# Designed miniproteins, single chains, continued (3): the designs that were tried, part 25

Each design is a single chain, and the fold is of that chain. pLDDT is the mean over its residues in the fold that is shown.

## One batch from the design tools (miniprotein)

Design m8840
Fold by ESMFold2-Fast:
Structure m8840 (fold): chain A 100 residues (1-100)
Amino acid sequence: SELEALRNRMESLRKQAVDYLKKAEELIKKAEDYVNEAERTGSQELLDKAREYAEKARDYVNKALYYASLTGDKELVDKALELKSRVEEVQARIDAVTAA
């Protein structure tokens, strides 16, 4: 049925959004862990790792926001925007350590 096909497509989009949100959050946590250690030690290697994980997290946040927007699910969109803000905070911290 056309309605069943539509529901299955929407469920697939929701699953993609959730999977990308989960991956983004894992990468954000790694970036946060690396920037925390870089702030303590002044390690350029840890800053470079924080930057790499933040860039990967930004890509997954953008993918999550795209799929969440297609679902029309406000909770998924709000979660993606929350994770976007966390990536921006990590990037600001990386930039601050780089400027010091």
Scores: mean pLDDT 90

Design m8841
Fold by ESMFold2-Fast:
Structure m8841 (fold): chain A 61 residues (1-61)
Amino acid sequence: ISSLQQQLQQLQDQLIQRSRDLQERVAAGELSPEEVAAAQRELDALLRRIQDVQAQIQKLS
């Protein structure tokens, strides 16, 4: 198991979990518009990291 594959799995798990948590908190009305924007930025950053790691794995595979 490469470190990159392990990192990819962890990032994917984080994306799923944070996306679910954001959805639940939005449904509960617990977030301000600023907090929603901040959470969206964090999800976008995770997605970019996933794409970067996937590209590295493809180059090595």
Scores: mean pLDDT 81

Design m8842
Fold by ESMFold2-Fast:
Structure m8842 (fold): chain A 94 residues (1-94)
Amino acid sequence: SMEEKLEEVLAETEARLRASSLPEAVKAELGRILREQVRKLAEGEISLEEAVREIARRTEEIYRRHRLSPAQRAEADAILLGFVLRVSEIVAES
């Protein structure tokens, strides 16, 4: 199902966050955002476009609040881009 595929991508992304050099607080906050957006997508509460916009907005707030370096932002952005691309493929197949 779409829900199972979304949960798989979430688990893979959470594993990538755990393996990253990002601060633990940043990993936890990004993980919470992604879990919330996956739930809303699976329940049909939001569109993919709305989820991507919300992730981008909240991610930028986290970057500023935690004063992430350019290298840390780039690492986080790469992980999040992978998530968005995989979620987009799943939604397009649904």
Scores: mean pLDDT 89

Design m8843
Fold by ESMFold2-Fast:
Structure m8843 (fold): chain A 55 residues (1-55)
Amino acid sequence: MEKITSKVFPDISANSGEELEDIYTERILELANGSTSPEAVLKANDILVEEVKQS
């Protein structure tokens, strides 16, 4: 997760703690249709980051 988080959430990854990662993991799993696979998580992360950037 750390490598994926660092790539997708550079700001969060640079100063984030386990608590922050846990919160984002919950949201990511929702976007990934509950899948915990690295591919699904990465895709969900990308969607979330894009949403945040456009927000």
Scores: mean pLDDT 58

Design m8844
Fold by ESMFold2-Fast:
Structure m8844 (fold): chain A 69 residues (1-69)
Amino acid sequence: SLDQVLQQLRENLLNRELFQQLVDEFRKQGLTPEQRQRLDQEVQYFEDNRDSLLKKLEELQKLLQKLQQ
């Protein structure tokens, strides 16, 4: 279940509002202390690296569009 949660967070990284809503919703669920710590660490990583990750994703999307033409 935690791996599915982390996958949903990665898929919604581009939408800050949905990302934050998903984080808040998952934190309200009955996660174990270990699962909560891992979630918090992954969220912090995404927040700390958000701009860099978004830029890389945009560059990859542009490259894919050029290759499909």
Scores: mean pLDDT 70

Design m8845
Fold by ESMFold2-Fast:
Structure m8845 (fold): chain A 87 residues (1-87)
Amino acid sequence: MKEAEELAAKREAELAAAQAEADRIIAELAKTDPAAAAELARQAAIMAAGARAYIEALLKAAKEGKSLEEAEEIGRKAGLAAARAAA
């Protein structure tokens, strides 16, 4: 359980850092190519939706007594499904 919580916290921090970096790149790109900036923002939103679903599913599976490897696989599948739904 604790290991899954630590992994989830690490993934949340990584997501926050990736979103901040994406926002910076999007803002710069919008100055020269607003269409490309809008497309990058759309892709970033899809990836963020997938990452959030992964973290939630990982924690839920771990709470249900799944191994870390099983919880990661469940999270990965949930993340992919959420990303597809957001696209």
Scores: mean pLDDT 83

Design m8846
Fold by ESMFold2-Fast:
Structure m8846 (fold): chain A 66 residues (1-66)
Amino acid sequence: VEEAARRAAETAAAALSQTLGRRVEAEVKVDGDEITVTVRSEASAGQAAQAAREIRAAVEKAVKDA
């Protein structure tokens, strides 16, 4: 579960880094049923918020599929 979540976050962050032309990094913490995704980016606040939402959605899907 944690491995699937981490892989999904890394894949989504890499795709967003390429799309935005800026580094996007994601950290995932799994604590029982709770998934915390922390996103770091030098993009605008709006772009960073959108990136965080997309990475979280990818992580939640990967965890459900695992």
Scores: mean pLDDT 73

Design m8847
Fold by ESMFold2-Fast:
Structure m8847 (fold): chain A 80 residues (1-80)
Amino acid sequence: MTPEQVRAEMERAADYHRRERGDELTAEGLRYGGEAAALALEAGKVDEAARLANLATTAVINGDWEKAQEVLERARKLAK
């Protein structure tokens, strides 16, 4: 799966949770996870993509925005 496909799929899932279920927190968690996974894939770290996605999504769902941002920054550093 390409980084663009991962972002598109997670955005679609996030839109579903927001529009159909009114679940903004899960929607944002999926967006954070999708971005972390896409960044890891852009860096060629396929094995890290799922791990970073799960960490980012779980942090957002738990309201731990500091941890969610740390996971995204870690993923961004991989993509450099």
Scores: mean pLDDT 80

Design m8848
Fold by ESMFold2-Fast:
Structure m8848 (fold): chain A 74 residues (1-74)
Amino acid sequence: SMEELKRNSIEGVEERLKKAYELFKEGKTVDEIAEELGMTPEELARFVLGKPYTPENIEELKKAIEKLYETFKK
């Protein structure tokens, strides 16, 4: 679908990761970040980590968002 293509494209990934990182720096929760991106927390965890959203990997998810944003920074 078009939504999958946007979600999985390099440009779409970079834009979402930039926004997620900005919201994370503002002190937003993973739930609030997912809402801003039009995703559920489970979809955000799958998108970033390829793993289910669990309490144990919330910090891993935050670190992954930060690292991916840094990777896509010019």
Scores: mean pLDDT 65

Design m8849
Fold by ESMFold2-Fast:
Structure m8849 (fold): chain A 82 residues (1-82)
Amino acid sequence: DKTLLLHRTVVRLAEKHGVTPEEAARILGYLYKKYNLPLPVLPESLRKAYQEGIENPEKLDERTQKLIEEASKEFERELAKQ
């Protein structure tokens, strides 16, 4: 399940870097759109942050942009594993 794999990757990175749930939701929104994955059902508290990642990726801060790049690389590496 690509959606679950991406979610796990982002959660792991968020925990490693002390990222808030809202920031993790922004990262998820960006990456679900980038990889054309089905949008997950999220709690109302996180839906706004998720939409920010989808609608305004260029306005995300430098830390969030770096985490998106790291999560992207890890996700693509996991997809390449047999």
Scores: mean pLDDT 76

Design m8850
Fold by ESMFold2-Fast:
Structure m8850 (fold): chain A 105 residues (1-105)
Amino acid sequence: DIKEHLQKAALEASIEAGIHYIKYAVTGDEKYLKKAEAYEELAKIFQLLRDNNFVPKSKEELKEFLENNPEAKISLEDYLIDAAYTAIKTKDVEKALAILEKALE
């Protein structure tokens, strides 16, 4: 079920955001803040898709959907779209999180 996958993906992204906020609080290194914010936006994307019962068939369709929901305040960065769509297409949340992690090194 895609809704269960999106729920789990949102939860895993939210956990990663929390971990990186803690790393930022401990180290003062702004790279962790940037990663935390990106994981938080990724979680918002999955939650927005779940709440709208929408499964994009392409990265372009995902980007258009997010542009039509500007109240969510998602940055529409290419790495964020790539990570979110990878989770949807492959059902591999770990692969999606790895895309975000590599983009923000």
Scores: mean pLDDT 87

Design m8851
Fold by ESMFold2-Fast:
Structure m8851 (fold): chain A 95 residues (1-95)
Amino acid sequence: KREQRNEVIRLLEEAKKLTMKAGKESGKIETAQNAVKYLDEAILYAKREDFKQAIKYAEQAINLTETLLEEAPDTASKSIKLARQAIELVKEALN
């Protein structure tokens, strides 16, 4: 569904911005950059409607962003929530 795809991309783009902000707040910029790389892959696969790969890369980004929660709890948790919301929309699109 094109509308669901566009919303997934929007959520992942917002998660990307928050992950970079969390990286700056935590001083873990390299970890945030790696998480952003996985979010960029998730966005790329979502644009291709390869939703299984989009989920895989979004989950890898969440795992890295969780390491930012200690120093940047509010910003990192917001990024994780948006990425999880994108995964839920993708799972709905697959069903």
Scores: mean pLDDT 86

Design m8852
Fold by ESMFold2-Fast:
Structure m8852 (fold): chain A 79 residues (1-79)
Amino acid sequence: SASDLAQAAALLEEIRALAASHFDLSKPQSDAEVDDFVKKNAPQLLALLDRLIALAERLGLQEFVKRLREEKAYIEKLS
């Protein structure tokens, strides 16, 4: 739905804004810089990811839910 798309866009913007507070997004980031960002921002990233998973489940996007849960496990491992 349009409302679900708007929610997804808002969540992606929150993730972008969080990344922009840590990185110059006009420059390539190293794997070490990304890992450091994930470790420092894990609680906020996990909260945003949980909201995205809930939205994807409501939309019946089972394969996307699986991928998001794999990303969540990766973030939890790094934090």
Scores: mean pLDDT 76

Design m8853
Fold by ESMFold2-Fast:
Structure m8853 (fold): chain A 84 residues (1-84)
Amino acid sequence: GFTVSPEVEELLERRFRKESEEAEKIEEPEEALEFTYRFLEEVLGPEVAEEAMRALEEGDVERLREIERRAAEVIIARAREELA
């Protein structure tokens, strides 16, 4: 599962606090989608960000779950590097 230690969770919150705060402030669905696209583009690259948006438009839940898994793995790996 995507379970992390409290130390890694705190590091992720600290590292991505600004992104998290900006996401919470977005009321418009289109702005939320653009924010998600930009975040995925920076984490996984533009090709995967476009794939995620396409999957969302098509309702491809399995594709979205796979992209979410990949994003989580990259974010966790970056957090672990920062702890090392």
Scores: mean pLDDT 65

Design m8854
Fold by ESMFold2-Fast:
Structure m8854 (fold): chain A 73 residues (1-73)
Amino acid sequence: SSAAKKEELKKKAEEAYNNISEEAKKQIEEIYEAIENKDWEKLEEILKNMSEEAKLALLYLNSLEHKKEVEEL
């Protein structure tokens, strides 16, 4: 089922977050700063250069911070 696949993806995202590199942490911090400053061009550049591991970690972080808000998308 799609629910089981989502749960598996969440587990992978959590593992990526727990093993995140210092470089990936800085990338995530830069993303939050870009969002706060509404610097969409910088945000796009950061996202293009992020590793899949960093993207998964960010997705997990976002699920923790905005799980209800993301549901409204």
Scores: mean pLDDT 69

Design m8855
Fold by ESMFold2-Fast:
Structure m8855 (fold): chain A 86 residues (1-86)
Amino acid sequence: PAVQAVAAVMGLLALAVELDSPELIEATRYVIEKTKDLPDEEAARIAQRVLDAALEAYKAGKSPEEIAQTVREEVDRELAEVKARR
């Protein structure tokens, strides 16, 4: 539901604040913009997968810029998967 999508987005914002990264804040806004018109369950799944990918990149020692790029790429990949199924 929408609450789960919000929780994942808040996780991305918390990471952006921790890293002092405007790029990751903008990448998080991109996630919101790209998922806002999707059904709640689909938006929540995508947002969670994006958060998981961002945290994996962070643990791997990627720069904030690389983490922001990972977020954008994961959203685009998940959206392409959704379109391919419909």
Scores: mean pLDDT 83

Design m8856
Fold by ESMFold2-Fast:
Structure m8856 (fold): chain A 63 residues (1-63)
Amino acid sequence: SGREALEKGLELARAGDLEAAAEYLSKAGEAGVAPELTTLAGAAATAGDRAAAIAAAEAALAK
């Protein structure tokens, strides 16, 4: 599910696995889970910005 992908993406971002995090965050956005925030989180992870990826993913989960 999209929410599980978001949770896994956040877990991976916290672990520093930004490549895997970007993949799961992209899947969460595609599934329609807080699409603006999950898209932002995925883009941040792809750019190597761990702090921005975590912040956006946490905001997405808070909805």
Scores: mean pLDDT 84

Design m8857
Fold by ESMFold2-Fast:
Structure m8857 (fold): chain A 97 residues (1-97)
Amino acid sequence: MTLEEISATLEEKERKLLALEEQIELLKKLLEIAKNNPSTPEELIRKIELQIRALELEKKLIEEGKEEEAIKLRGELSRKAAEGLEEEEKYLEELEK
C-alpha cells in the first residue's frame, strides 16, 4: 500500500468509530428520556438497551481491528432480532463474555 492508501484507511476507520460513538450517545439520551416517561413500554426500553450494547460491541471490534467480525456481528444480531427480543438479548450476553 502507498502512504496515501494507509492515510485514507485510517481516516475511514476514525469516521466509523466517530459515527458509532455518536449513535451510542444519541441512544443513551433516548434511553434516559424513555426511562423518565412512565408511559414508555418496558419492551421499548429493553430494545434501546440492547441496541446500545450491540453498538458498543461493534465499536470495540473495530477498535481492535476486527472489522470482519464487526460486520458478522451486525448480520447475526439482525437475524436474532427477527427471532425475538429474548433471543437477541441471549446472543449479546454470550458475546459480552
Scores: mean pLDDT 79

Design m8858
Fold by ESMFold2-Fast:
Structure m8858 (fold): chain A 87 residues (1-87)
Amino acid sequence: MVDPSTLSIEQLLALLKQIIADSTDPAAVMRALQAVIVKALEEDPATRRKYYNEVLELIDKAIAETTDPQFRLQLETARMIVEQLLE
């Protein structure tokens, strides 16, 4: 698990982008997503909305690029969670 206290939210987003591009391991991607989501909860509502929108864009790109149906379902589930957090 990535430790949110050792990385800024920008660094966590950069790490998530790299993991999505380089990894076929759904568990690694989901752990990185969770770390970004949790870190963003510490921010004010406007800043959280900014970061959650960036996360949604990354998830949408990963969904479009993946050929693994199970990974796509996990990404779609994460997308729904982030959308709920934006409301």
Scores: mean pLDDT 75

Design m8859
Fold by ESMFold2-Fast:
Structure m8859 (fold): chain A 81 residues (1-81)
Amino acid sequence: TEALDALWAAVTEALKKLSPEDRAKLTRAQREAALLILEGVRNNDKALIIEGLEIVRRTARELGLPEVVAAAEAAIAAIKA
């Protein structure tokens, strides 16, 4: 979705500004989220897609990345619609 593309773009930009430790945390969250989203899409499971997006939202909030938090929330809202 457009919202999901915007989320991945926001994650990519955030990764450029983070410390190596925080970059590793966000990269791990993105990888876990991508696998859950892929599985959810394959199985038509919206709850699994939302679970993946919540991982990114939670990690972004922990790391103080408001742009990534907002993009993740927009993606979650789009999936729920």
Scores: mean pLDDT 87

Design m8860
Fold by ESMFold2-Fast:
Structure m8860 (fold): chain A 66 residues (1-66)
Amino acid sequence: GAEEKEKRKKMDELVDEMERAAEEGAPIEEIRKLTEKAMEAAPTPEQHAAIAIIGTGLILEIERRR
């Protein structure tokens, strides 16, 4: 329903924020918190898993740049 669309929009906004923060060189702790918020906004367990994978990838990339 409409609530589902709003959750999806919130999730997408948080994922964009995660990617932008990683590009700007934000601390790993910040990326992890954004990932957690995005996962919480995800409406299904499958989307939770997908966001966790994205967040982990971003964190690993930041660690690689250190």
Scores: mean pLDDT 79

Design m8861
Fold by ESMFold2-Fast:
Structure m8861 (fold): chain A 64 residues (1-64)
Amino acid sequence: MPLTDEEMKKLRERIREAFPGLSDEEIDELTEEVAKIFEGRKLEENWELMVLAAQFLYLSKDTE
């Protein structure tokens, strides 16, 4: 099941803070990818891990 709209909003906000130079589109892509990885997990407890996953995904894409 997908994350709730509220959870997606919070995750997107955290990712934006970690990547202030990224466009909204890039942040949306990272948010969706992280959401898929952590589907069914407790977002409130895993914000740090989700941001870390976003950093990993971004770094992987940026180095391509």
Scores: mean pLDDT 71

Design m8862
Fold by ESMFold2-Fast:
Structure m8862 (fold): chain A 67 residues (1-67)
Amino acid sequence: ASQEEIDDEVNVALVEIMAAIALKIKDPEEQRKTLEKAREFADSIPNPKAREEALKIVEDAEKRLKA
């Protein structure tokens, strides 16, 4: 595996962790902030496939939190 491949896997995993944390937050403001940061992080991923996967994770979490 190349450095780039490892970084992509780590970045997607970090977005998964951020989304999971957001789902456990009871305060709507902090929850929204955490998801917003997760989305920003996902969008910053250079690899198009990893970015798409990470953005899908954020979108799925946003759908679960929609009142």
Scores: mean pLDDT 78

Design m8863
Fold by ESMFold2-Fast:
Formats: structure tokens, C-alpha cells, sequence
Structure m8863 (fold): chain A 98 residues (1-98)
């Protein structure tokens, strides 16, 4: 199911986070959140996204807002920028508070 795929993506993101691969972890959290949106679980999508950003912020010793700014700036340098920004924008459209 989409939910099972999303859960696997969260598990992969958690492993990447533990490995210090912060950008890759954040991408997987965003992809997992998008899978929950597709499954119709917008509340779970918001929870996964916000928790993922907060966990990355904790590891980097910064704020969730600074993590998103870093992600936006770094994504501009990548060939997959349009795809990554589209995925992020979809999740952000469902987030009521940060």
C-alpha cells in the first residue's frame, strides 16, 4: 500500500539521518509525506514532514526554518530541483503550522 511504502521511506530517512546524510534524509521524509498525501492521510503527512524537519534541525543544531532555507538553497544547485521543489510545495500546502 501507499502507507506501507511511506513507512519504509520514513525508516530509510531515519537511517540516513543517523548516518549524517541530512539532505538525503530530508528528501526521504518529504517523499514519505507525499505518499501519505496520496493515501489521503494529510494529518500523517504533516506529522512525518514536521517531525523529519525538526529531527534534522536538532542534528544540525539549528531551527526547522533554517533547515528548510538550507534545503531550498541547496536544491537550486541540483539537476532534480524541479521535482524536489514540487514535492516540498505539495507538503507545505497541507501544513497548517510550523
Amino acid sequence: SLEEKAEKYVQEADKLLDEGRYFDALVKYIEAANLYIEAGDEEKAQEVFLEGVRRVAEKLGTTPEQVLLWFLIYTQTLPDREKLLSLLNRVLSKVKSF
Scores: mean pLDDT 86

Design m8864
Fold by ESMFold2-Fast:
Structure m8864 (fold): chain A 65 residues (1-65)
Amino acid sequence: DLLARLLGVPGIGEERAQAIVEAAAGDHSILASIKKLTEVPGIGEELAKKILLGLGVPEDELDGF
């Protein structure tokens, strides 16, 4: 489940993980890029990168997100 995967990301915490799940439920494209993830309150670029890595995006593809 998305929530369980997000909670595995260091530094995310329960509140931010839940906010991402809620945002993704309304617009799944929020998981498509670093910039879209940073639209979620409390999510900066570094945390967005860690989230995408935790969701299985390869590090070399992050520059394209």
Scores: mean pLDDT 75

Design m8865
Fold by ESMFold2-Fast:
Structure m8865 (fold): chain A 74 residues (1-74)
Amino acid sequence: SSTEAVVAQQERGAAQLIADLQRDPSNRITYMMAGSEATVLDQMARRLQHSDPELAARLQRTRDRIQAALNAAE
């Protein structure tokens, strides 16, 4: 579905942000972008929770991975 394609694209984007944070944890721009993306993923997951719970769960797992990377970049 088109929604699944959007979720897959968000997962790929998040993987790149996590890789960038792990490469340079002191990069403030990457840190801020990752924080913003975590918020977007949380909002998308909440909107999909009732209609597409499996896709919502994928977005929440992706958000949790970004949050873990942000916590590690302290």
Scores: mean pLDDT 89

Design m8866
Fold by ESMFold2-Fast:
Structure m8866 (fold): chain A 104 residues (1-104)
Amino acid sequence: VAAAAREIARLAEKAGYEKLAEIFRLIARYYETGDEKALEEFLKLLAEMLKKPVEEVRKAIEETLESKNIPTALLEIALIVYLLTNPDAPQELIDEIIAILEKA
């Protein structure tokens, strides 16, 4: 999971999508180190993108992680939120990210 997040972050950075790269770097750091600050920064960034309170986003993610035993759930949530807030993202980049997630 951490390796997949790092690979996606690198891909996004090379493509010039800095915010997408930042999101996946935070996920990678959380899974590699257990750093709760990385998770907090990730939740704040998602809340900003969705224009919702951090507490509402945190609750929704916690409920999703508890109900779905999917190791890649946090990566999938991050991608979905990014696409909903950035609909002009190139399909080629999206397809490459999905391929990474399928192997994770």
Scores: mean pLDDT 75

Design m8867
Fold by ESMFold2-Fast:
Structure m8867 (fold): chain A 61 residues (1-61)
Amino acid sequence: AVEAAEKGAELGKEGEATPLGAGAARAGQNSLDLAKSGDTERGEKEGKGAAGAGGLAIGQR
């Protein structure tokens, strides 16, 4: 759960130059905040979404 959130934030940050990457960065940050609050289930979902979006943003150049 926390690992997914951290990965999502990293990938979102790398892709933040694109609109998709910017959204992923915000989702990754929200995921980390949820994980810190003990809401690991929502944090995990947000982290996985952010990781996917960030990866796509990086893959799109």
Scores: mean pLDDT 62

Design m8868
Fold by ESMFold2-Fast:
Structure m8868 (fold): chain A 105 residues (1-105)
Amino acid sequence: VVEHYKKAAEYAKEAGQLWVEKPDDPEARKKIARLMVEALEHTFKAVKEEYEKGAPKEEIIRRVDILIQGLEGAIAVAKNAGDEETAKRSEQLLEEAKKFRDELK
């Protein structure tokens, strides 16, 4: 759990720095999209581990809803940057997150 949150924070920080530094660079956009997906993937792994450890269902649902919004954003950034691989990866994670969200009901 802790390792996944640390990795998520690292990738999110790198994406944020690159966004501020090169907001209109197409290559930077591809890297930002990839970093966003890495951060979201690690966040999802951490959230699933917390659920398995008995974290409150309502809190897990709230975190997954935020994750779904983040993944939709990452898909948009990846598609705009022309990074089909990152877009597909984010779409796969989005479907998995939605399935997990449904499991919580």
Scores: mean pLDDT 81

Design m8869
Fold by ESMFold2-Fast:
Structure m8869 (fold): chain A 83 residues (1-83)
Amino acid sequence: MREEIVEEAGRLAREVALETYRAYRHPPPPEEVLEEAGERAAAETAELAKTEEDEERLREKAREIAERVGREVPVRAAAERAA
């Protein structure tokens, strides 16, 4: 897989995930929202792939990025409550 495609896919996945989580204003986001963000990110990044193998790899990375971003949202909400 080309590095430039991986970087662009990573940015797109993060952007899609962040938009999904920002629309959900009641943290922490429930598991359903985490799954939805992951699938949206995977679908959009898959179109950047040139091969079926690259599509699967981009989908997996997009889901991982979305899940990680979603975990960061609950941590921020918890920190605000503690402060």
Scores: mean pLDDT 70

Design m8870
Fold by ESMFold2-Fast:
Structure m8870 (fold): chain A 71 residues (1-71)
Amino acid sequence: DLLTRWAEEFARRAQELVAAGKTPDEILAELERWVDEYAKEKGLSPEEVELLRSIARMTVKGLEEGAARRA
């Protein structure tokens, strides 16, 4: 399942970047860079690329909402 696999990978990477002190904008940029590199390597379709970018954006929005709720 592409959604589950990439959601888990983005969550793991996002948590590592948060621990490193990265901002949501920096995390989004890193996740989008990984999507672009992976798409280039694997020859992903435009639809698959947009799906992965959507998952990356959802991951970052979740982090922003979590921070807002703790404030």
Scores: mean pLDDT 76

Design m8871
Fold by ESMFold2-Fast:
Structure m8871 (fold): chain A 74 residues (1-74)
Amino acid sequence: SSELARRMSEEVAAAIRKFEEGKEELRKYLKESEFAKEHLDELAEVGATILRERLGEEKAEEFRKIVEEIKKSL
């Protein structure tokens, strides 16, 4: 559980960094990360929570929508 939590934190940080670089960079990251693909729902919720506090609801919702699009494409 602690190892999973640590990996989730690392993947969320990476996803947020890619999202800040661009929407296409986030899409590419999510498609290439096996861990992210297996944990998309948790990554969406944790990432959106962090982004809401830092950048507001609109950016949090954009992040969620991209993760949902990737989930549907798998």
Scores: mean pLDDT 85

Design m8872
Fold by ESMFold2-Fast:
Structure m8872 (fold): chain A 104 residues (1-104)
Amino acid sequence: GEEEAVEVAKKGIEKILNAKTKQEVYDATLETLRELVSLFPDTPKVAVAYTGAALRVIGTLLDPSASLKEAKETGLESIRTVAEAAGNEKVVELAEKALEELKK
């Protein structure tokens, strides 16, 4: 259960932090969110969180004023939001740590 979500989040976070373009952030974030949602198929809160997060990530990609750093922040916050809806504290902590590293 929880360990699969942690591994998905670790790989997604690494891809987001190492991304060189907003498109790479978008692709890594949506792939990670989709995999996380697939682990909680019967949880309506997770589906709602995913929909809102996906729209925000798309918005950042389409906004020419948004920086690569802002796109990465949006991706990491999206993972945190979906994990929080799923009740997975370990994934929430991983996303928060990555957000702190990005702000340094």
Scores: mean pLDDT 84

Design m8873
Fold by ESMFold2-Fast:
Structure m8873 (fold): chain A 63 residues (1-63)
Amino acid sequence: GTADQLGAAALAIGGASAEAASAAGREFEKNPPKDTEEAARKLAEYAGVSEEAARRAAEAAGA
């Protein structure tokens, strides 16, 4: 789903570990982001990537 795609995108950007990307994916399953900005914010917080990397990941995943 979208959560899995966001996790994979975070890994592809190279700022997130597999564990951090998995944690972000689980958070998105429980609390789906409303838009790309919220997805980027959550990805930055939970995957430990920069806000710019998180935004690119969210845009790539279509969230």
Scores: mean pLDDT 64

Design m8874
Fold by ESMFold2-Fast:
Structure m8874 (fold): chain A 70 residues (1-70)
Amino acid sequence: KKQQYIQKVKQIKKDLQSGKITPTQAAQQLADIAKDLKNDKLAELAKGAADSGDPQSVLKVGDELIKYLK
């Protein structure tokens, strides 16, 4: 369970860094993972990153999700 979510977050980060997906798309995918985990704080953080369109904010959400899952 945790390892599967970590792998998904790492893939989202990789796709964002390679330009395969936009910051908003990446943030929305991270928000969905946070909601699945019932972590409202990370879901709110991901929504903020989606609204900002800032890749660095999105990557930070991904890092916080990975820390939460470990």
Scores: mean pLDDT 83

Design m8875
Fold by ESMFold2-Fast:
Formats: C-alpha cells, structure tokens, sequence
Structure m8875 (fold): chain A 84 residues (1-84)
C-alpha cells in the first residue's frame, strides 16, 4: 500500500541519515524529505514521489560518505529502488 511504502521510505531515509551522523547538511536534507512526505499526503500524490525524493536526497548524502558507511548507504538505496 502507499502508506506502507511511505513508512518504509521514512525508515530507510532515517537509517541513511543516522549513518552520516549529526550535521547541518543532513538536517537540511531531512527537512526537504519531510516537505516531500507532507506534499505527497496533502496532494494525494503516489507514494513513488516520496521514494524518488528519498533516493535523490540520499544520493546527495553519498557524496560525503566513504568506505563502510558508503556501502551501507548504497544498500539502503538498492532497497528504496526495489520499492518503486
């Protein structure tokens, strides 16, 4: 269901954000993601919009990741893409 996809996207985004730790950039990207979730719910958009937004924002977080953290975030991206 759309609600289950949105919930999973929120969980996976927060998992990726936690791997990068506390930073202003992560907070900004989290804010943008929450706006996308809100817009999806208020405008009755398909859950795929939240999934695509999560993917794009997490791909930006990947530019700051290296080693094991990068690999874990790539696994999260793969899981998000599997829900599309």
Amino acid sequence: SDDEKIEKAIELFEEAAKLLGDSLEVDILRGLFLIAVGVTKTRNLPAEFVLETAIKLIEQLLSRASGEVKKKIEEILKELKSLL
Scores: mean pLDDT 84

